# Designed miniproteins, single chains, part 13

Each design is a single chain, and the fold is of that chain. pLDDT is the mean over its residues in the fold that is shown.

## One batch from the design tools (miniprotein)

Design m424
Fold by ESMFold2-Fast:
Structure m424 (fold): chain A 86 residues (1-86)
Amino acid sequence: SSLSNQQLFNSLNKLKQDYDTYQSLSSQYKSLTDKSNQLSKNLDIDSDGYDSTLRNANTLQSQRDYLQPYADNYKSSQENREAQLS
């Protein structure tokens, strides 16, 4: 029905947005982790910059972990949609 289709589109749009946010946060977390590792290997570091980078990495990891179920749901929704089209 049209209502079921609208509900599906709304749910998939939300899951896609959450998934896109998850990917963005994962990319940012990787970038900050790589920067932290580089700074630790190069002993010429600003302590405030290093500490800020680690705090930001921890925040992004928490946000990423929160969004992981949405990424999983998006994948499941894609698989279900493909099955329906088969």
Scores: mean pLDDT 65

Design m425
Fold by ESMFold2-Fast:
Structure m425 (fold): chain A 68 residues (1-68)
Amino acid sequence: MTPEEIGRQIATAIRLGDYTRAKSLVDYLKKNYSKEEIRKALEAGLEYAKSTGDSRAVRYLEGLLKEL
């Protein structure tokens, strides 16, 4: 699974209200990928969230990007 695919799965988990899964996927990214790859993952998730109009996922992913 690519970092970008994980980013999109984070957005999907938030859309479904599964914040536990979203947190687990973020932790998986931090454990297995570089800071630059995590940034690309979160940006991919953010673009996906914007394309689906999911304002909750947009806010969540923007928050994570600001913490990088």
Scores: mean pLDDT 87

Design m426
Fold by ESMFold2-Fast:
Structure m426 (fold): chain A 78 residues (1-78)
Amino acid sequence: SEDEIIEELSKKYNVSKSLIRSLISWLKAIAPEKLTNDEQLREALEKVLSFLYEKYNGKIEKSHLEEEANEILRIIEE
């Protein structure tokens, strides 16, 4: 389920559940076709969160979603 994915990734990447929910909302607005099931949702979130985790040395903040919007879009595009 979406809630189970949020809980797991919140712990894995040391980010708030609210940050992940904000990311999901934004991704559904820009690339809904990439999020048609839980497997695709997990894959998209893992790509974005791993990118942010590496770039910000494990210190992901909500402001980083806005700062990296263009890079996040490029990561999820096929």
Scores: mean pLDDT 83

Design m427
Fold by ESMFold2-Fast:
Structure m427 (fold): chain A 73 residues (1-73)
Amino acid sequence: MSPQEKAELELGNKTLQELQELIQKGIEEGKSQKEIVEEAIKLLDEAIKKYKDSYPTFAAKLEELKASLQAAL
């Protein structure tokens, strides 16, 4: 595994953990599905902006996930 592939895997794991924590907190706070999804989209937007130049393949996968979440609204 290349250093870049390993870094992308680690970023994916961190992003997934942040999404899981955001969803769990939203449920515990009694937020609506719409509010939780909108917050998840914001998290993905920030990750895309941060990684689009350094890890374009990873950023593209985050954009696909964001589009799927937007379709669920």
Scores: mean pLDDT 80

Design m428
Fold by ESMFold2-Fast:
Parts: sequence; C-alpha cells; structure tokens
Structure m428 (fold): chain A 56 residues (1-56)
Amino acid sequence: MEEKIEKLKEQKEQFLADADERIARVTDPAEQERLRVQKERASKIFDEAIEKLKKK
C-alpha cells in the first residue's frame, strides 16, 4: 500500500494551506513575497518526492 505517497499529498496540501494563511496575516510586502517564494519551492519539493515514489 502506497501510504507514503498519500501522506506526502496530505502534507503538501496542509503546508500550502498554512502558507496561504501566513501570507494573509503578514502586512510587510517583502515578507509576503518571501513566503510566496518559499511556498512555491516547498510545493516543488513535495512534487519531486511524490514523483520519485511513483517511479519505484
């Protein structure tokens, strides 16, 4: 059973939701942009991890 893939998908969704919430709470534009870049980078890392598990 591929529970690891499902867990990574859930963690990705939770991380993105938490990141969006943090961005919404921050009032500094420079910090908002930094958090958006961090969100995109983390999303790519999750996608790469999921893809590696699917290939095995």
Scores: mean pLDDT 79

Design m429
Fold by ESMFold2-Fast:
Structure m429 (fold): chain A 90 residues (1-90)
Amino acid sequence: GYSSVSELTPEEKLQLYLKLLQHIYGHSAEKTAKAFLDSDFGKNLKKLKASHLTNLLTGKASIPAELQAEVEELAASIPEGLLQKALELS
């Protein structure tokens, strides 16, 4: 396991936050991913799709390298305190 948020890549931060949202709301991976992209965090993204986040959340696949800029933007929008809480719950 990771010992701090600073050890996480942007993709790992995003996966951790999606797992936290799924835990809090009790929704499916697909519903969690869609709700996050439809939120204020994801509303301006043009390339990243709910299917990419669903695959990341379930551990099925990493997000493609060509989408890294949107992954970094989305991960940077997540408050560090929420990522720290998610890490402590994992």
Scores: mean pLDDT 79

Design m430
Fold by ESMFold2-Fast:
Structure m430 (fold): chain A 102 residues (1-102)
Amino acid sequence: SAEEEVQREIERLRRFVEEVVRQVEEIIERNDDKQEILEEVQRWAQERIAREPEFAGLLARMTDKVRELSEQDLSKEEMLERFREFAERLLEDYIRQLRSQL
């Protein structure tokens, strides 16, 4: 059914966002320089999107948020917290859009 197809898309979307959040958190934790964080996130994102190009727009928005946060005078903890909040809100928005297509 259309509802089952939307639910499968939501599950794939949730897994993708969770993977991106985990990878970004790992990169932030292991790097002390904000420019190195941004460069490593961008390199990972480029390689990751080649496997699932349908998520390119979502991944671009998440990497743009990392860039935005890296330009602010934030601690690693604050950067992680704000990125998580952004990712959760972004996921909710995408899920809402998918469900509205039913």
Scores: mean pLDDT 86

Design m431
Fold by ESMFold2-Fast:
Structure m431 (fold): chain A 71 residues (1-71)
Amino acid sequence: GMAMSVLETQTFLVENGLAPKLKVDGVKDAELTNIIKGFQAMAGLPVDGVMDEATFAALKAFVARFGSVDF
């Protein structure tokens, strides 16, 4: 199953300052997909644009280590 819904993913990114301009509408668009893919590429994960458990764990670790900063 997915680690987070689209709406929860959008809320997390906005609330942690990673994508402050992102719409929180529960719809997976090109902007959200590109943000996820960009993070996956930076973190050395498979670039599939899906917020799976591995991607979500890496994102949480990134926020904990660097705080509310853009990547």
Scores: mean pLDDT 74

Design m432
Fold by ESMFold2-Fast:
Structure m432 (fold): chain A 108 residues (1-108)
Amino acid sequence: TTVEVTITPGGVVVKDVTVKEGDTLTIKVTAPGVPPSNIRWFKNGELIEIGETVNGRITVLEDGSLVIKDATFEDSGTYLAAAEVGRSAFGVPLYAGSAIVNVTVVPA
């Protein structure tokens, strides 16, 4: 299952998503004027790097997508996507907007 979300410039978008246990969920996030590789994904405040695989099932792709493979009930929760538009003079990331994705895994 694929879900698409567009980040609003300067705002926060909230999206609720339901996926069945054992299914693959792909969440594709876009932001106007921001390269897809600049979409940053966070779970519980922790950055998930592009190409990193968390718990062997959760991966962030260069196209701005978060993929949850073989979804389990533990994968339920809040995921944050933020559009990185630059960095401060001190190297701190600057974000143009964010999407909050509430994922609920249900029995098949």
Scores: mean pLDDT 80

Design m433
Fold by ESMFold2-Fast:
Structure m433 (fold): chain A 68 residues (1-68)
Amino acid sequence: IEEDVERIKEAVEKYGIGALFREATDESEAKRYEQALKEAGLDAVAKIITVPGEDGKEKKYLFVLATA
């Protein structure tokens, strides 16, 4: 998480916006990323996106967006 936060912060510093989209390990990741980015001085939102699959196979994705 620290490594991802540093990369997002660098993107915000260079481009004014940073984003991350990847498969989620657990549902609490959204809150952890949002808090870590806010603690780093960024305005951030993080969400878990659940894609329903057939036979109860669900896949969760973490979406993060941050700005200065």
Scores: mean pLDDT 75

Design m434
Fold by ESMFold2-Fast:
Structure m434 (fold): chain A 84 residues (1-84)
Amino acid sequence: SAEAVRRAAALAARRLFERYGPDGKVTIDEVEAIVREAGREAGATPEQIDKLVEAVRKLAEQKGSDTITVAEAADALFRAANEA
């Protein structure tokens, strides 16, 4: 459901902020691990979780960087969840 995707994004963002801080640099693999964990806990489907992960990967590609900030990751996750 759309609610499960939004809950997954919010839970993942919260964990990223708590572990790294908003200006913390995080790899896409680190974000993916947290998003997949949060997505399962929120009751999001595998396809919905994959879409959240893809949004973060696309952001990294657009920035030309192998790392992104937690704030950038959170923004990408919330945007993807709202478009679901």
Scores: mean pLDDT 84

Design m435
Fold by ESMFold2-Fast:
Structure m435 (fold): chain A 95 residues (1-95)
Amino acid sequence: KKEKIEEKLERIEEALERFREAFTKSIGDARELAIEALREMAKAFREMGLEELAERAEELAKRIETEAIGQEKARELLEEVEELVEEAKRIAEEE
């Protein structure tokens, strides 16, 4: 159990770093990187049984795909993504 959870948490952390890279490059110019990072994160959440977090990650990816993302909105998205990762870590510690 522990080894599999640690592997999935590492993938989630790597996805967060890729999302942060997209934010640094301006999400408007790096949409594919941001969307792919969120989809990888959602996949890892599902493998952990965290369906609600996976759905939230997919909704964030959809917003990036369909909406115009300015700097303010990009910052809000980054904060939401960081919150998803922290919640997943908290759940993993309790299990």
Scores: mean pLDDT 78

Design m436
Fold by ESMFold2-Fast:
Structure m436 (fold): chain A 85 residues (1-85)
Amino acid sequence: MKQEELQKLIEELLKLHEEATKKIKDKTATVEELEEVVKRMEELVREAKALAEEINDPSLQEQVEYAQRLVDELREITEYYKKLA
């Protein structure tokens, strides 16, 4: 089901965000690693957005919007680290 596919994409995105956040907290994250995570999260949210649009469920759209905010936050952190380098 497309809903199950969307849920798996969101779960993968949340896991990537959690792992990246842990590395940032532990000061083990590199800019290159964060850029790769952001890129993967952007791909996942793009696919999830397309599925949510096909399913036409407002609750799933809200989940995708939340995931997009997590991508945007990690992107801002990554750009901040690039500016410091």
Scores: mean pLDDT 84

Design m437
Fold by ESMFold2-Fast:
Structure m437 (fold): chain A 56 residues (1-56)
Amino acid sequence: MSDEEILARLAGLPEEQRAKWIASVVHQLNEAQIRALLAQPSKEAMLAALREYLAA
């Protein structure tokens, strides 16, 4: 699944559903990282953080 597709799906979901969806798709992320993503001020910041977490 592409980063662009992830962003598009995240934009369409409420916060709680976004966290669950990310966890189900990306098993590499822990709950703290998912919550940090949801705390980002913009979709662009969320994508940047997501890429960084996945690279770690």
Scores: mean pLDDT 64

Design m438
Fold by ESMFold2-Fast:
Structure m438 (fold): chain A 98 residues (1-98)
Amino acid sequence: VDETKYTLEIEIEVLDKKTGELLWKEKFTATTKEEAFEKLNEALVKFGQKLKEQGIPLSETEIKITLTSSNGEKLEFKATSVSEALEKFQEGVDKLLS
């Protein structure tokens, strides 16, 4: 695939399902699909640890991910599990970095 340098900005927000309150937020940039996935996995691990420390069950949270490409295209999705977040993230990254 082309060595075209794309910059992807990823914003992960973890919200309380009942109140909509922001519980945790992480933002990072990536120039490759591999880097994007590596950083997402690191962020999800931090998220899981933070929830455990605060005694918040995963079932009471919603994961919101926003992808913004260097060409101004933006994609936003929500997930209720880590597995769903990873699947939707892969689809979003494939659409923006293809």
Scores: mean pLDDT 77

Design m439
Fold by ESMFold2-Fast:
Structure m439 (fold): chain A 65 residues (1-65)
Amino acid sequence: SEIDKAYEELLKRVRELVAAGKSREAIVQEIVDFAKELQKKGFSQEQVDDIVERLLEEAARLDAE
């Protein structure tokens, strides 16, 4: 439940960054920064990598329209 909550919160933030007109490079950097925050919360590297991959895929889909 905690990992799902983290993903949903970060996904919302990614969507807000896209809506604000942030560059693809800036959005990728924010996702990398989120990965660091998840590591600080004690999530495993596998869990963090899965979330990062999903967020990058979603950001690419939103950018493609």
Scores: mean pLDDT 79

Design m440
Fold by ESMFold2-Fast:
Structure m440 (fold): chain A 78 residues (1-78)
Amino acid sequence: TLEVQVHRALMELLSKEKFAPKPGETVETAIELGKKLVDEYKLPKEAVEVLARTVGQWFGLDEEGIEKVKKALEEYLE
């Protein structure tokens, strides 16, 4: 499933690179990680919602934060 693929890609990337958000920059860090996952793992546009939720939940974002990540990733893929 897309959820399994996204989670596996996230865990693999995090094992190679550290994404430590600065206070107040958690959404921006999540967007950066999401863009890198799209580029490195060639994730399709259909995975954006799952990707934004998975990355956002990993960084402890609320629903508003997750929605911001989703919108940024949708714009990035257009």
Scores: mean pLDDT 80

Design m441
Fold by ESMFold2-Fast:
Structure m441 (fold): chain A 53 residues (1-53)
Amino acid sequence: SEFEELAEKLIRGEATLEDVQRFARLMREKGLPLVLRPFDKEFIEELLEKYKA
């Protein structure tokens, strides 16, 4: 999944600006609140678990 691949890149610190922008767009499409939390490792891991379920 593109979402999972982008999340993994962000967790590893390998994400480009384009990857970050695309991840933010996918979060918005899923109806997830981006403005309340930064894109930290804990937040991204939590979202990956929700996506896999």
Scores: mean pLDDT 65

Design m442
Fold by ESMFold2-Fast:
Structure m442 (fold): chain A 91 residues (1-91)
Amino acid sequence: GSERTVTLTVEIKLDPSKAKPGDKVTVKVRVYRDGELLAEFEFKDVIVNEDNTVKVEVRLGGLPAGTYTVKAEVYDENGNLLAKKELTVEV
């Protein structure tokens, strides 16, 4: 099959009791196919947006066609888990 480049935007809404706009967080993104970890990304010092969301973009190149699972976790500066998000991506 032909390889494709996919840009994936991961957006996570944070609880206002746990984080506020301007806070710095760490976002970890893991990409899986058929239960196998293919890629791991760590975004440090991500600033929480005015709408209390965090956005990160993951660029995946050379992907064969198929179904991928993406798992994202957001941590505060002290390592406390603030949010998790899981999504399925078709390539």
Scores: mean pLDDT 83

Design m443
Fold by ESMFold2-Fast:
Formats: C-alpha cells, sequence, structure tokens
Structure m443 (fold): chain A 75 residues (1-75)
C-alpha cells in the first residue's frame, strides 16, 4: 500500500532527526497528508545530495537539483 510506504518513510525520517516513536505517531495523526509528503520529498532530496557528494559531483549539479526541487514546491 502506498499509504503504508509513505508512513514508513516518514517514521524513518523522523527517527533520523531524533524523534521518539510516540511523537512520530502523534505527528502522523495531526499533520496533513500533503505536509507528510512534502517532508518525505525533502528527505529524499537530502539523501540524493549525500549520494552526489559521495560521487564527487560538482556543486553546480547539486545546485541544479535543489533549484528543480524548489520549482516543484512553487507549483
Amino acid sequence: SKKKELEEEFRKLMKELGGDEEAIEKMLKNLDPKTIEDLIESWKLSEQIKEMKKAGKPSSEIDELIEKWLEKQKK
């Protein structure tokens, strides 16, 4: 289920940020689904940037990735 996958991704993100399990479950109940999706997309961007840095990609390519992500958020 796409919903279960989204919830699992969110739990992983929040645990990495130092959130406790009870607080994470409370957030999942109180946050709008769109907000949860946006947080997951931000985490995915962060992971992609980490991979690009490990691969020795130039800052210009990383900046282009961030710019494309910001354009999607404005639409």
Scores: mean pLDDT 74

Design m444
Fold by ESMFold2-Fast:
Structure m444 (fold): chain A 74 residues (1-74)
Amino acid sequence: MAPLSLEEAKAGIREIADRLAERHPALAADIRAGVDAATSMAEAKEIAEGVRILAESMGEEEVARRAEEIVRRI
C-alpha cells in the first residue's frame, strides 16, 4: 500500500473525527484541532496513534481500525 502524504494523513484523521462527532462531539473537536495544528508526519502519526488507543478504550472498533491503517501508512 502506498505511503500517505501529510495532507492525506490529516484528511484521514479529519474523516475519523467526523465519524466520531455524532457520538463524541467534544472528542471529535479536540482531534480536529490537533490535526489542524499538525505540521509534520511525526505529529500526524502521534495523533492517529492516540486516536486508535482512545477508540479501542471506547469500543469504537471501526474508528480504531481506520486510525491503525493511517498509522501503518505513515
Scores: mean pLDDT 84

Design m445
Fold by ESMFold2-Fast:
Structure m445 (fold): chain A 55 residues (1-55)
Amino acid sequence: DKSDKIIEENLLKLADELIKQKDFEGVEMLISLLQQSGNYKLADEIQKKLDEAKS
């Protein structure tokens, strides 16, 4: 699969790994990059994961 969907799935996995490592700054940087690129849906999903992990 060579679609942009693979990239999005890999970014979600990266976010999950960063959360497991408690690298919340890294997750926030990833969210910022996604917002900068206009991928607001994925950025919002990762933000929710981060908020739940910090709760």
Scores: mean pLDDT 79

Design m446
Fold by ESMFold2-Fast:
Structure m446 (fold): chain A 91 residues (1-91)
Amino acid sequence: SMEEELERQRKLLRDMAVNEARYVADELGLTEIEREEVKEEYDPASRRLTVTATLVGKDHEVVATVEAELDEQGRITRARFRGEARPLPPP
């Protein structure tokens, strides 16, 4: 069903966003992660699924966002990735 496929895609995109954030954190040498946060939003009208993973360190946070467009069967047709690091407090 669309609901089952959507939940599967949410899990996949959560894993992808978290892995991207961890990759960026490793590149920066961020060794102390105090908190990991995942936010997800789905708009059924546009069939867009957005997942944002945030890793909070002592003096920096890393944010990775995955934005996906789904077809009528709930399958990903396009995905865009964005990752960035910010000093704390964030701008």
Scores: mean pLDDT 79

Design m447
Fold by ESMFold2-Fast:
Structure m447 (fold): chain A 65 residues (1-65)
Amino acid sequence: MAAEREQRARRALEELSRRTGLRLELEGDTIIVYVKDMNLKEIGDVLLAIGLGVELGLSTRIRYV
């Protein structure tokens, strides 16, 4: 159900944000990942966010800051 999926997604994003230090937001059914420099660490963290999106059935979008 949509409500259960949103709750699960929010918990998973909070956990990933805590582990990676990335700013992550949920906009509808899309995960927004904010990146600064796209160094090797950020590239790896972005790939983790994309993988999480696939697992949750959500789209992933990258925004530069």
Scores: mean pLDDT 78

Design m448
Fold by ESMFold2-Fast:
Structure m448 (fold): chain A 74 residues (1-74)
Amino acid sequence: SPKEEALKIIKETEKRLQEAIAAKDFARAQEIWKEMGERLYEIFKSLSDEEIKELEEIAEKVMKALLEQLKAAQ
């Protein structure tokens, strides 16, 4: 389903961003972030408002964890 595809993208992106941050490759982290946004934008066109809200909540939790990792990497 489109929701399952979006969840896979978020999970794959989280892992890729964690690896880029650990390597201190912030240019690659920006590329990964942009690529995720483009992929999710196409999928979100097929999702209900409720499904989008659930995915946004998941993405916010992932973002918070990544920001904590980024602070620890300084």
Scores: mean pLDDT 80

Design m449
Fold by ESMFold2-Fast:
Structure m449 (fold): chain A 94 residues (1-94)
Amino acid sequence: SSRIDQLQRRIDQNPDDFSSYVSLAIQYYRDGQYQDSIDVAQQGIDRFPDSPFTPVFYSILSLSYDQLGQTQLSQQYQQQSDQLTQQLRDQGLL
């Protein structure tokens, strides 16, 4: 099966596997499926708001919105990613 099919099955088997959400969002982005990447990254944020990987989802949103020409949303999500990354570093979690 395709990489996307494999990652979707992993999420179906374990919805708490946050790394599969990251991998799926990145795979959609690499395939040029930017809206699908946004949808998966948003699902990851909604499911794992306090995860140390939450900044990665915001970075994926930023990159995908940039590809779609939505520059303001891209900048807002990049700022959110940077702020959360700094917070995690200040807490010694990065």
Scores: mean pLDDT 86

Design m450
Fold by ESMFold2-Fast:
Structure m450 (fold): chain A 87 residues (1-87)
Amino acid sequence: MVVELDEETKEEALKTLEKLKELEKEGKAPPPELQEKLGELSKLFSEKKVSDEVLEAMAEVLATLYGYEPEQKEKVLEALKKRVEEL
């Protein structure tokens, strides 16, 4: 069964994506603070059940950070979903 994460966590993931896009637009590397936040969100998937919407948002953030193409983004989403199901 899938349970939705708090709206706050979902909004944080989306805002992190927007901030990463702004930094990339300026040709700057993401600061350690953002990288740490992404690591914490990744850990959340091993502890909590999440909705597909949250998994998709996180896949979008990771795709932006690592420059994944759309096909790779789908694989990342599937990997995240599988990790949640392994719990």
Scores: mean pLDDT 58

Design m451
Fold by ESMFold2-Fast:
Structure m451 (fold): chain A 74 residues (1-74)
Amino acid sequence: SLEERLRLIAQTLLEKVDELEAAHPEYKADFDEIRKLVEQALAETDLEKRISLLREATFKYQELVDKLAADAAA
């Protein structure tokens, strides 16, 4: 089901955030923001809003990954 897929996406994202935070604890505030968006999505009853929140969380995670890659190259 779509709801089951969205929960799996949320769980996978939280696992990735935990792994990345363990390596980069200096970005805790950014990881906390991503977690808040995922928690909001999991609590949201409106499907469209839930999808939007998960997309925003995924975007912020990717933005942070890109920033970390750039910082490592500097």
Scores: mean pLDDT 86

Design m452
Fold by ESMFold2-Fast:
Structure m452 (fold): chain A 106 residues (1-106)
Amino acid sequence: MTPEERREFLLREFFGYDDEEIEAIKNMSPESKAALDKLLDEYEEILRRISEREGLSVEEIFELLRKDDEGKITDERERELARRIRELLSELMRESQEKAIKEFNE
């Protein structure tokens, strides 16, 4: 997966952006792009923590999740690992969201 494909994967899978929204992002102001890049860096940091916990590279995690999304996982161990990674992502994203809400509400 290229760095460009990795960023688009994050936008689609973690932020739920469609193709039109991704195209609009490419035409955003420099300030908006910087803010989005910071958020994407925070999500990549979450993936790095999962990488350290599971002993996989970030690239291997993305490839595994991509295979899962495409229905291409044939190994039971890979399927279980993909499920576990998604559960960890969900947990860490919830923690990040709760922290943001708490900081917003003081």
Scores: mean pLDDT 70

Design m453
Fold by ESMFold2-Fast:
Structure m453 (fold): chain A 61 residues (1-61)
Amino acid sequence: MEDKINEALKELFKDDPEKLKKAADEIALVISEYGLDLEKIIKAIEKLFGKEIAEKFKKLV
């Protein structure tokens, strides 16, 4: 599942390495706090990048 999340992030932010790093860092924090909770990960993406990016991420995982 973590590999699937990493692949989804690479696809979602393939043209923006700064956003990729920011998303990866935030997701790592969420996983360290709550474990692999996909709903909390999606909420973290929504807070950082907005609902449209979060919905696109959800479709990739």
Scores: mean pLDDT 80

Design m454
Fold by ESMFold2-Fast:
Structure m454 (fold): chain A 78 residues (1-78)
Amino acid sequence: PEELAAKGAEEGAKRNDPVQAALGAGTGFSLAAERGDPEGALKVGQAISEAAKKAGNEDGYYGALFSGQVVADAARRA
């Protein structure tokens, strides 16, 4: 399920639509957090960061990695 959420977030980022990219990313991170899956959260962050990097969005790259780490830490506490 997290793989499909990550793909959706990647496609949002590729469309160069920051609102759609944020909604897709939020869904992927929410699923990982609900499952208590820190590795899943990191994978979602990595997938989104790769899409942002390909789009030339350096801020999005670091933002996705940071968000993935924050959600992973929250999942570890769950």
Scores: mean pLDDT 67

Design m455
Fold by ESMFold2-Fast:
Structure m455 (fold): chain A 60 residues (1-60)
Amino acid sequence: SEVQKEADELIAAARGARTVEEVRALMKRYRELHDKLTDEQHRAVAAAMAPAIRAYLAAV
């Protein structure tokens, strides 16, 4: 589905994020997708994003 593609892209982007600006873009994209995601997709996205957000927030 289209939503699954967007979730997969968000996960890939989260794994590759290297800057605060990239993390902000991920958070914006997640917000836009939030209500469309299944519980399984939420868990997968959260798992991918949490380490990236935590690392960059600790660095700033």
Scores: mean pLDDT 78

Design m456
Fold by ESMFold2-Fast:
Structure m456 (fold): chain A 77 residues (1-77)
Amino acid sequence: SEIEKKSEEMAKQMLRDSEAARKAAEDLRKNKPDTPETQSAVDLLEVASDTSRFLAELVEKRKKEYEKKLKELLEKS
């Protein structure tokens, strides 16, 4: 299904975005001075990482729920 492929691609992109934000936060922590500005940037990147991961998990959960409902509908005479 095209919808299934698009949902999988979207979830994979969100996971990549989450990882990129996490790596950016780690890089800032290691390579920038420990200032309120740096800490705010790190916090924002961590929120972005967590949000993208949450959305990826939500897409996968809804995909499984739709697959279950479709199977139940097809099996009911």
Scores: mean pLDDT 81

Design m457
Fold by ESMFold2-Fast:
Structure m457 (fold): chain A 75 residues (1-75)
Amino acid sequence: DLKKELERIRQLLKESKERTKKEIEELKKNKDEMSDEQLKNRIALLEGIAEGMELIVRGVENVIKKNLEKKKLKE
């Protein structure tokens, strides 16, 4: 079932995105050993990764939605 596989992928990507956001929060809290520039660069990279994951999640959700619309004869 393609729909179940796509939902699984979407869930994994959402979980990875949430882990990345938590890592950003942790870096902001525990910045004592990093220079401001290093911290800024790492946060920017992690934010970029999280944004990339969000775009992939939206792509997967769009495929799921279109697949449901095509298979939906009635509610």
Scores: mean pLDDT 72

Design m458
Fold by ESMFold2-Fast:
Structure m458 (fold): chain A 118 residues (1-118)
Amino acid sequence: MEPRARVVSASVRKDSITLTVENVGDRPLEVRATVKKDGKVVSEATAIVEPGERATLTFTGLEPGSTYTLIVEARDVETGELVARYEAKITVPDEDPVNDPSGAGAAGAGAGYRGLPL
């Protein structure tokens, strides 16, 4: 029951969420991330993450100004056992920053997610 995957970073734009997950265990993990709105699944991404590796999951086609529940589950590829789970509420902004598209603001409104304490 000890978590073997970590959320390393999350970034949020008006219509997308990008999540980076790291496998800190000794076995390959299937990381399944689900984006829900009002209990309904609106987007889903899956990646196989080898031991010590990172994977980036991107969700697109989100509704600007909406709040979503992001659920990240890591499962053992061979057994299907749930080894880690993270949950966060994420509010997607109404619009991307349009001032200085080449500067720091081009990364979108600052990442507004709550990490699970490890």
Scores: mean pLDDT 71

Design m459
Fold by ESMFold2-Fast:
Structure m459 (fold): chain A 86 residues (1-86)
Amino acid sequence: MEEAERLFEEAIKAVEEGTKNNELEKGVAEAEELALKARELLTPEEEELGRRQMGRLLKEVARGLIKLGKDVEDAKAMLERLEALE
């Protein structure tokens, strides 16, 4: 579990850095790769933890979208990519 938790933390950090640098699309793409890798490390018994971490990641993406004033269409595309990992 330690490695999966670390990957989720790195995914959240990628979104935060993307928001700070006005590169949210890049940050979300990096977060998607990290979250997918983290999900592969989770056992069926740890799915609830994975769901909670994905919810946290989606909230961070939403904050970035609001802060940068992104278009609704761009926002929808980013959120749909991450929600597909649930």
Scores: mean pLDDT 74

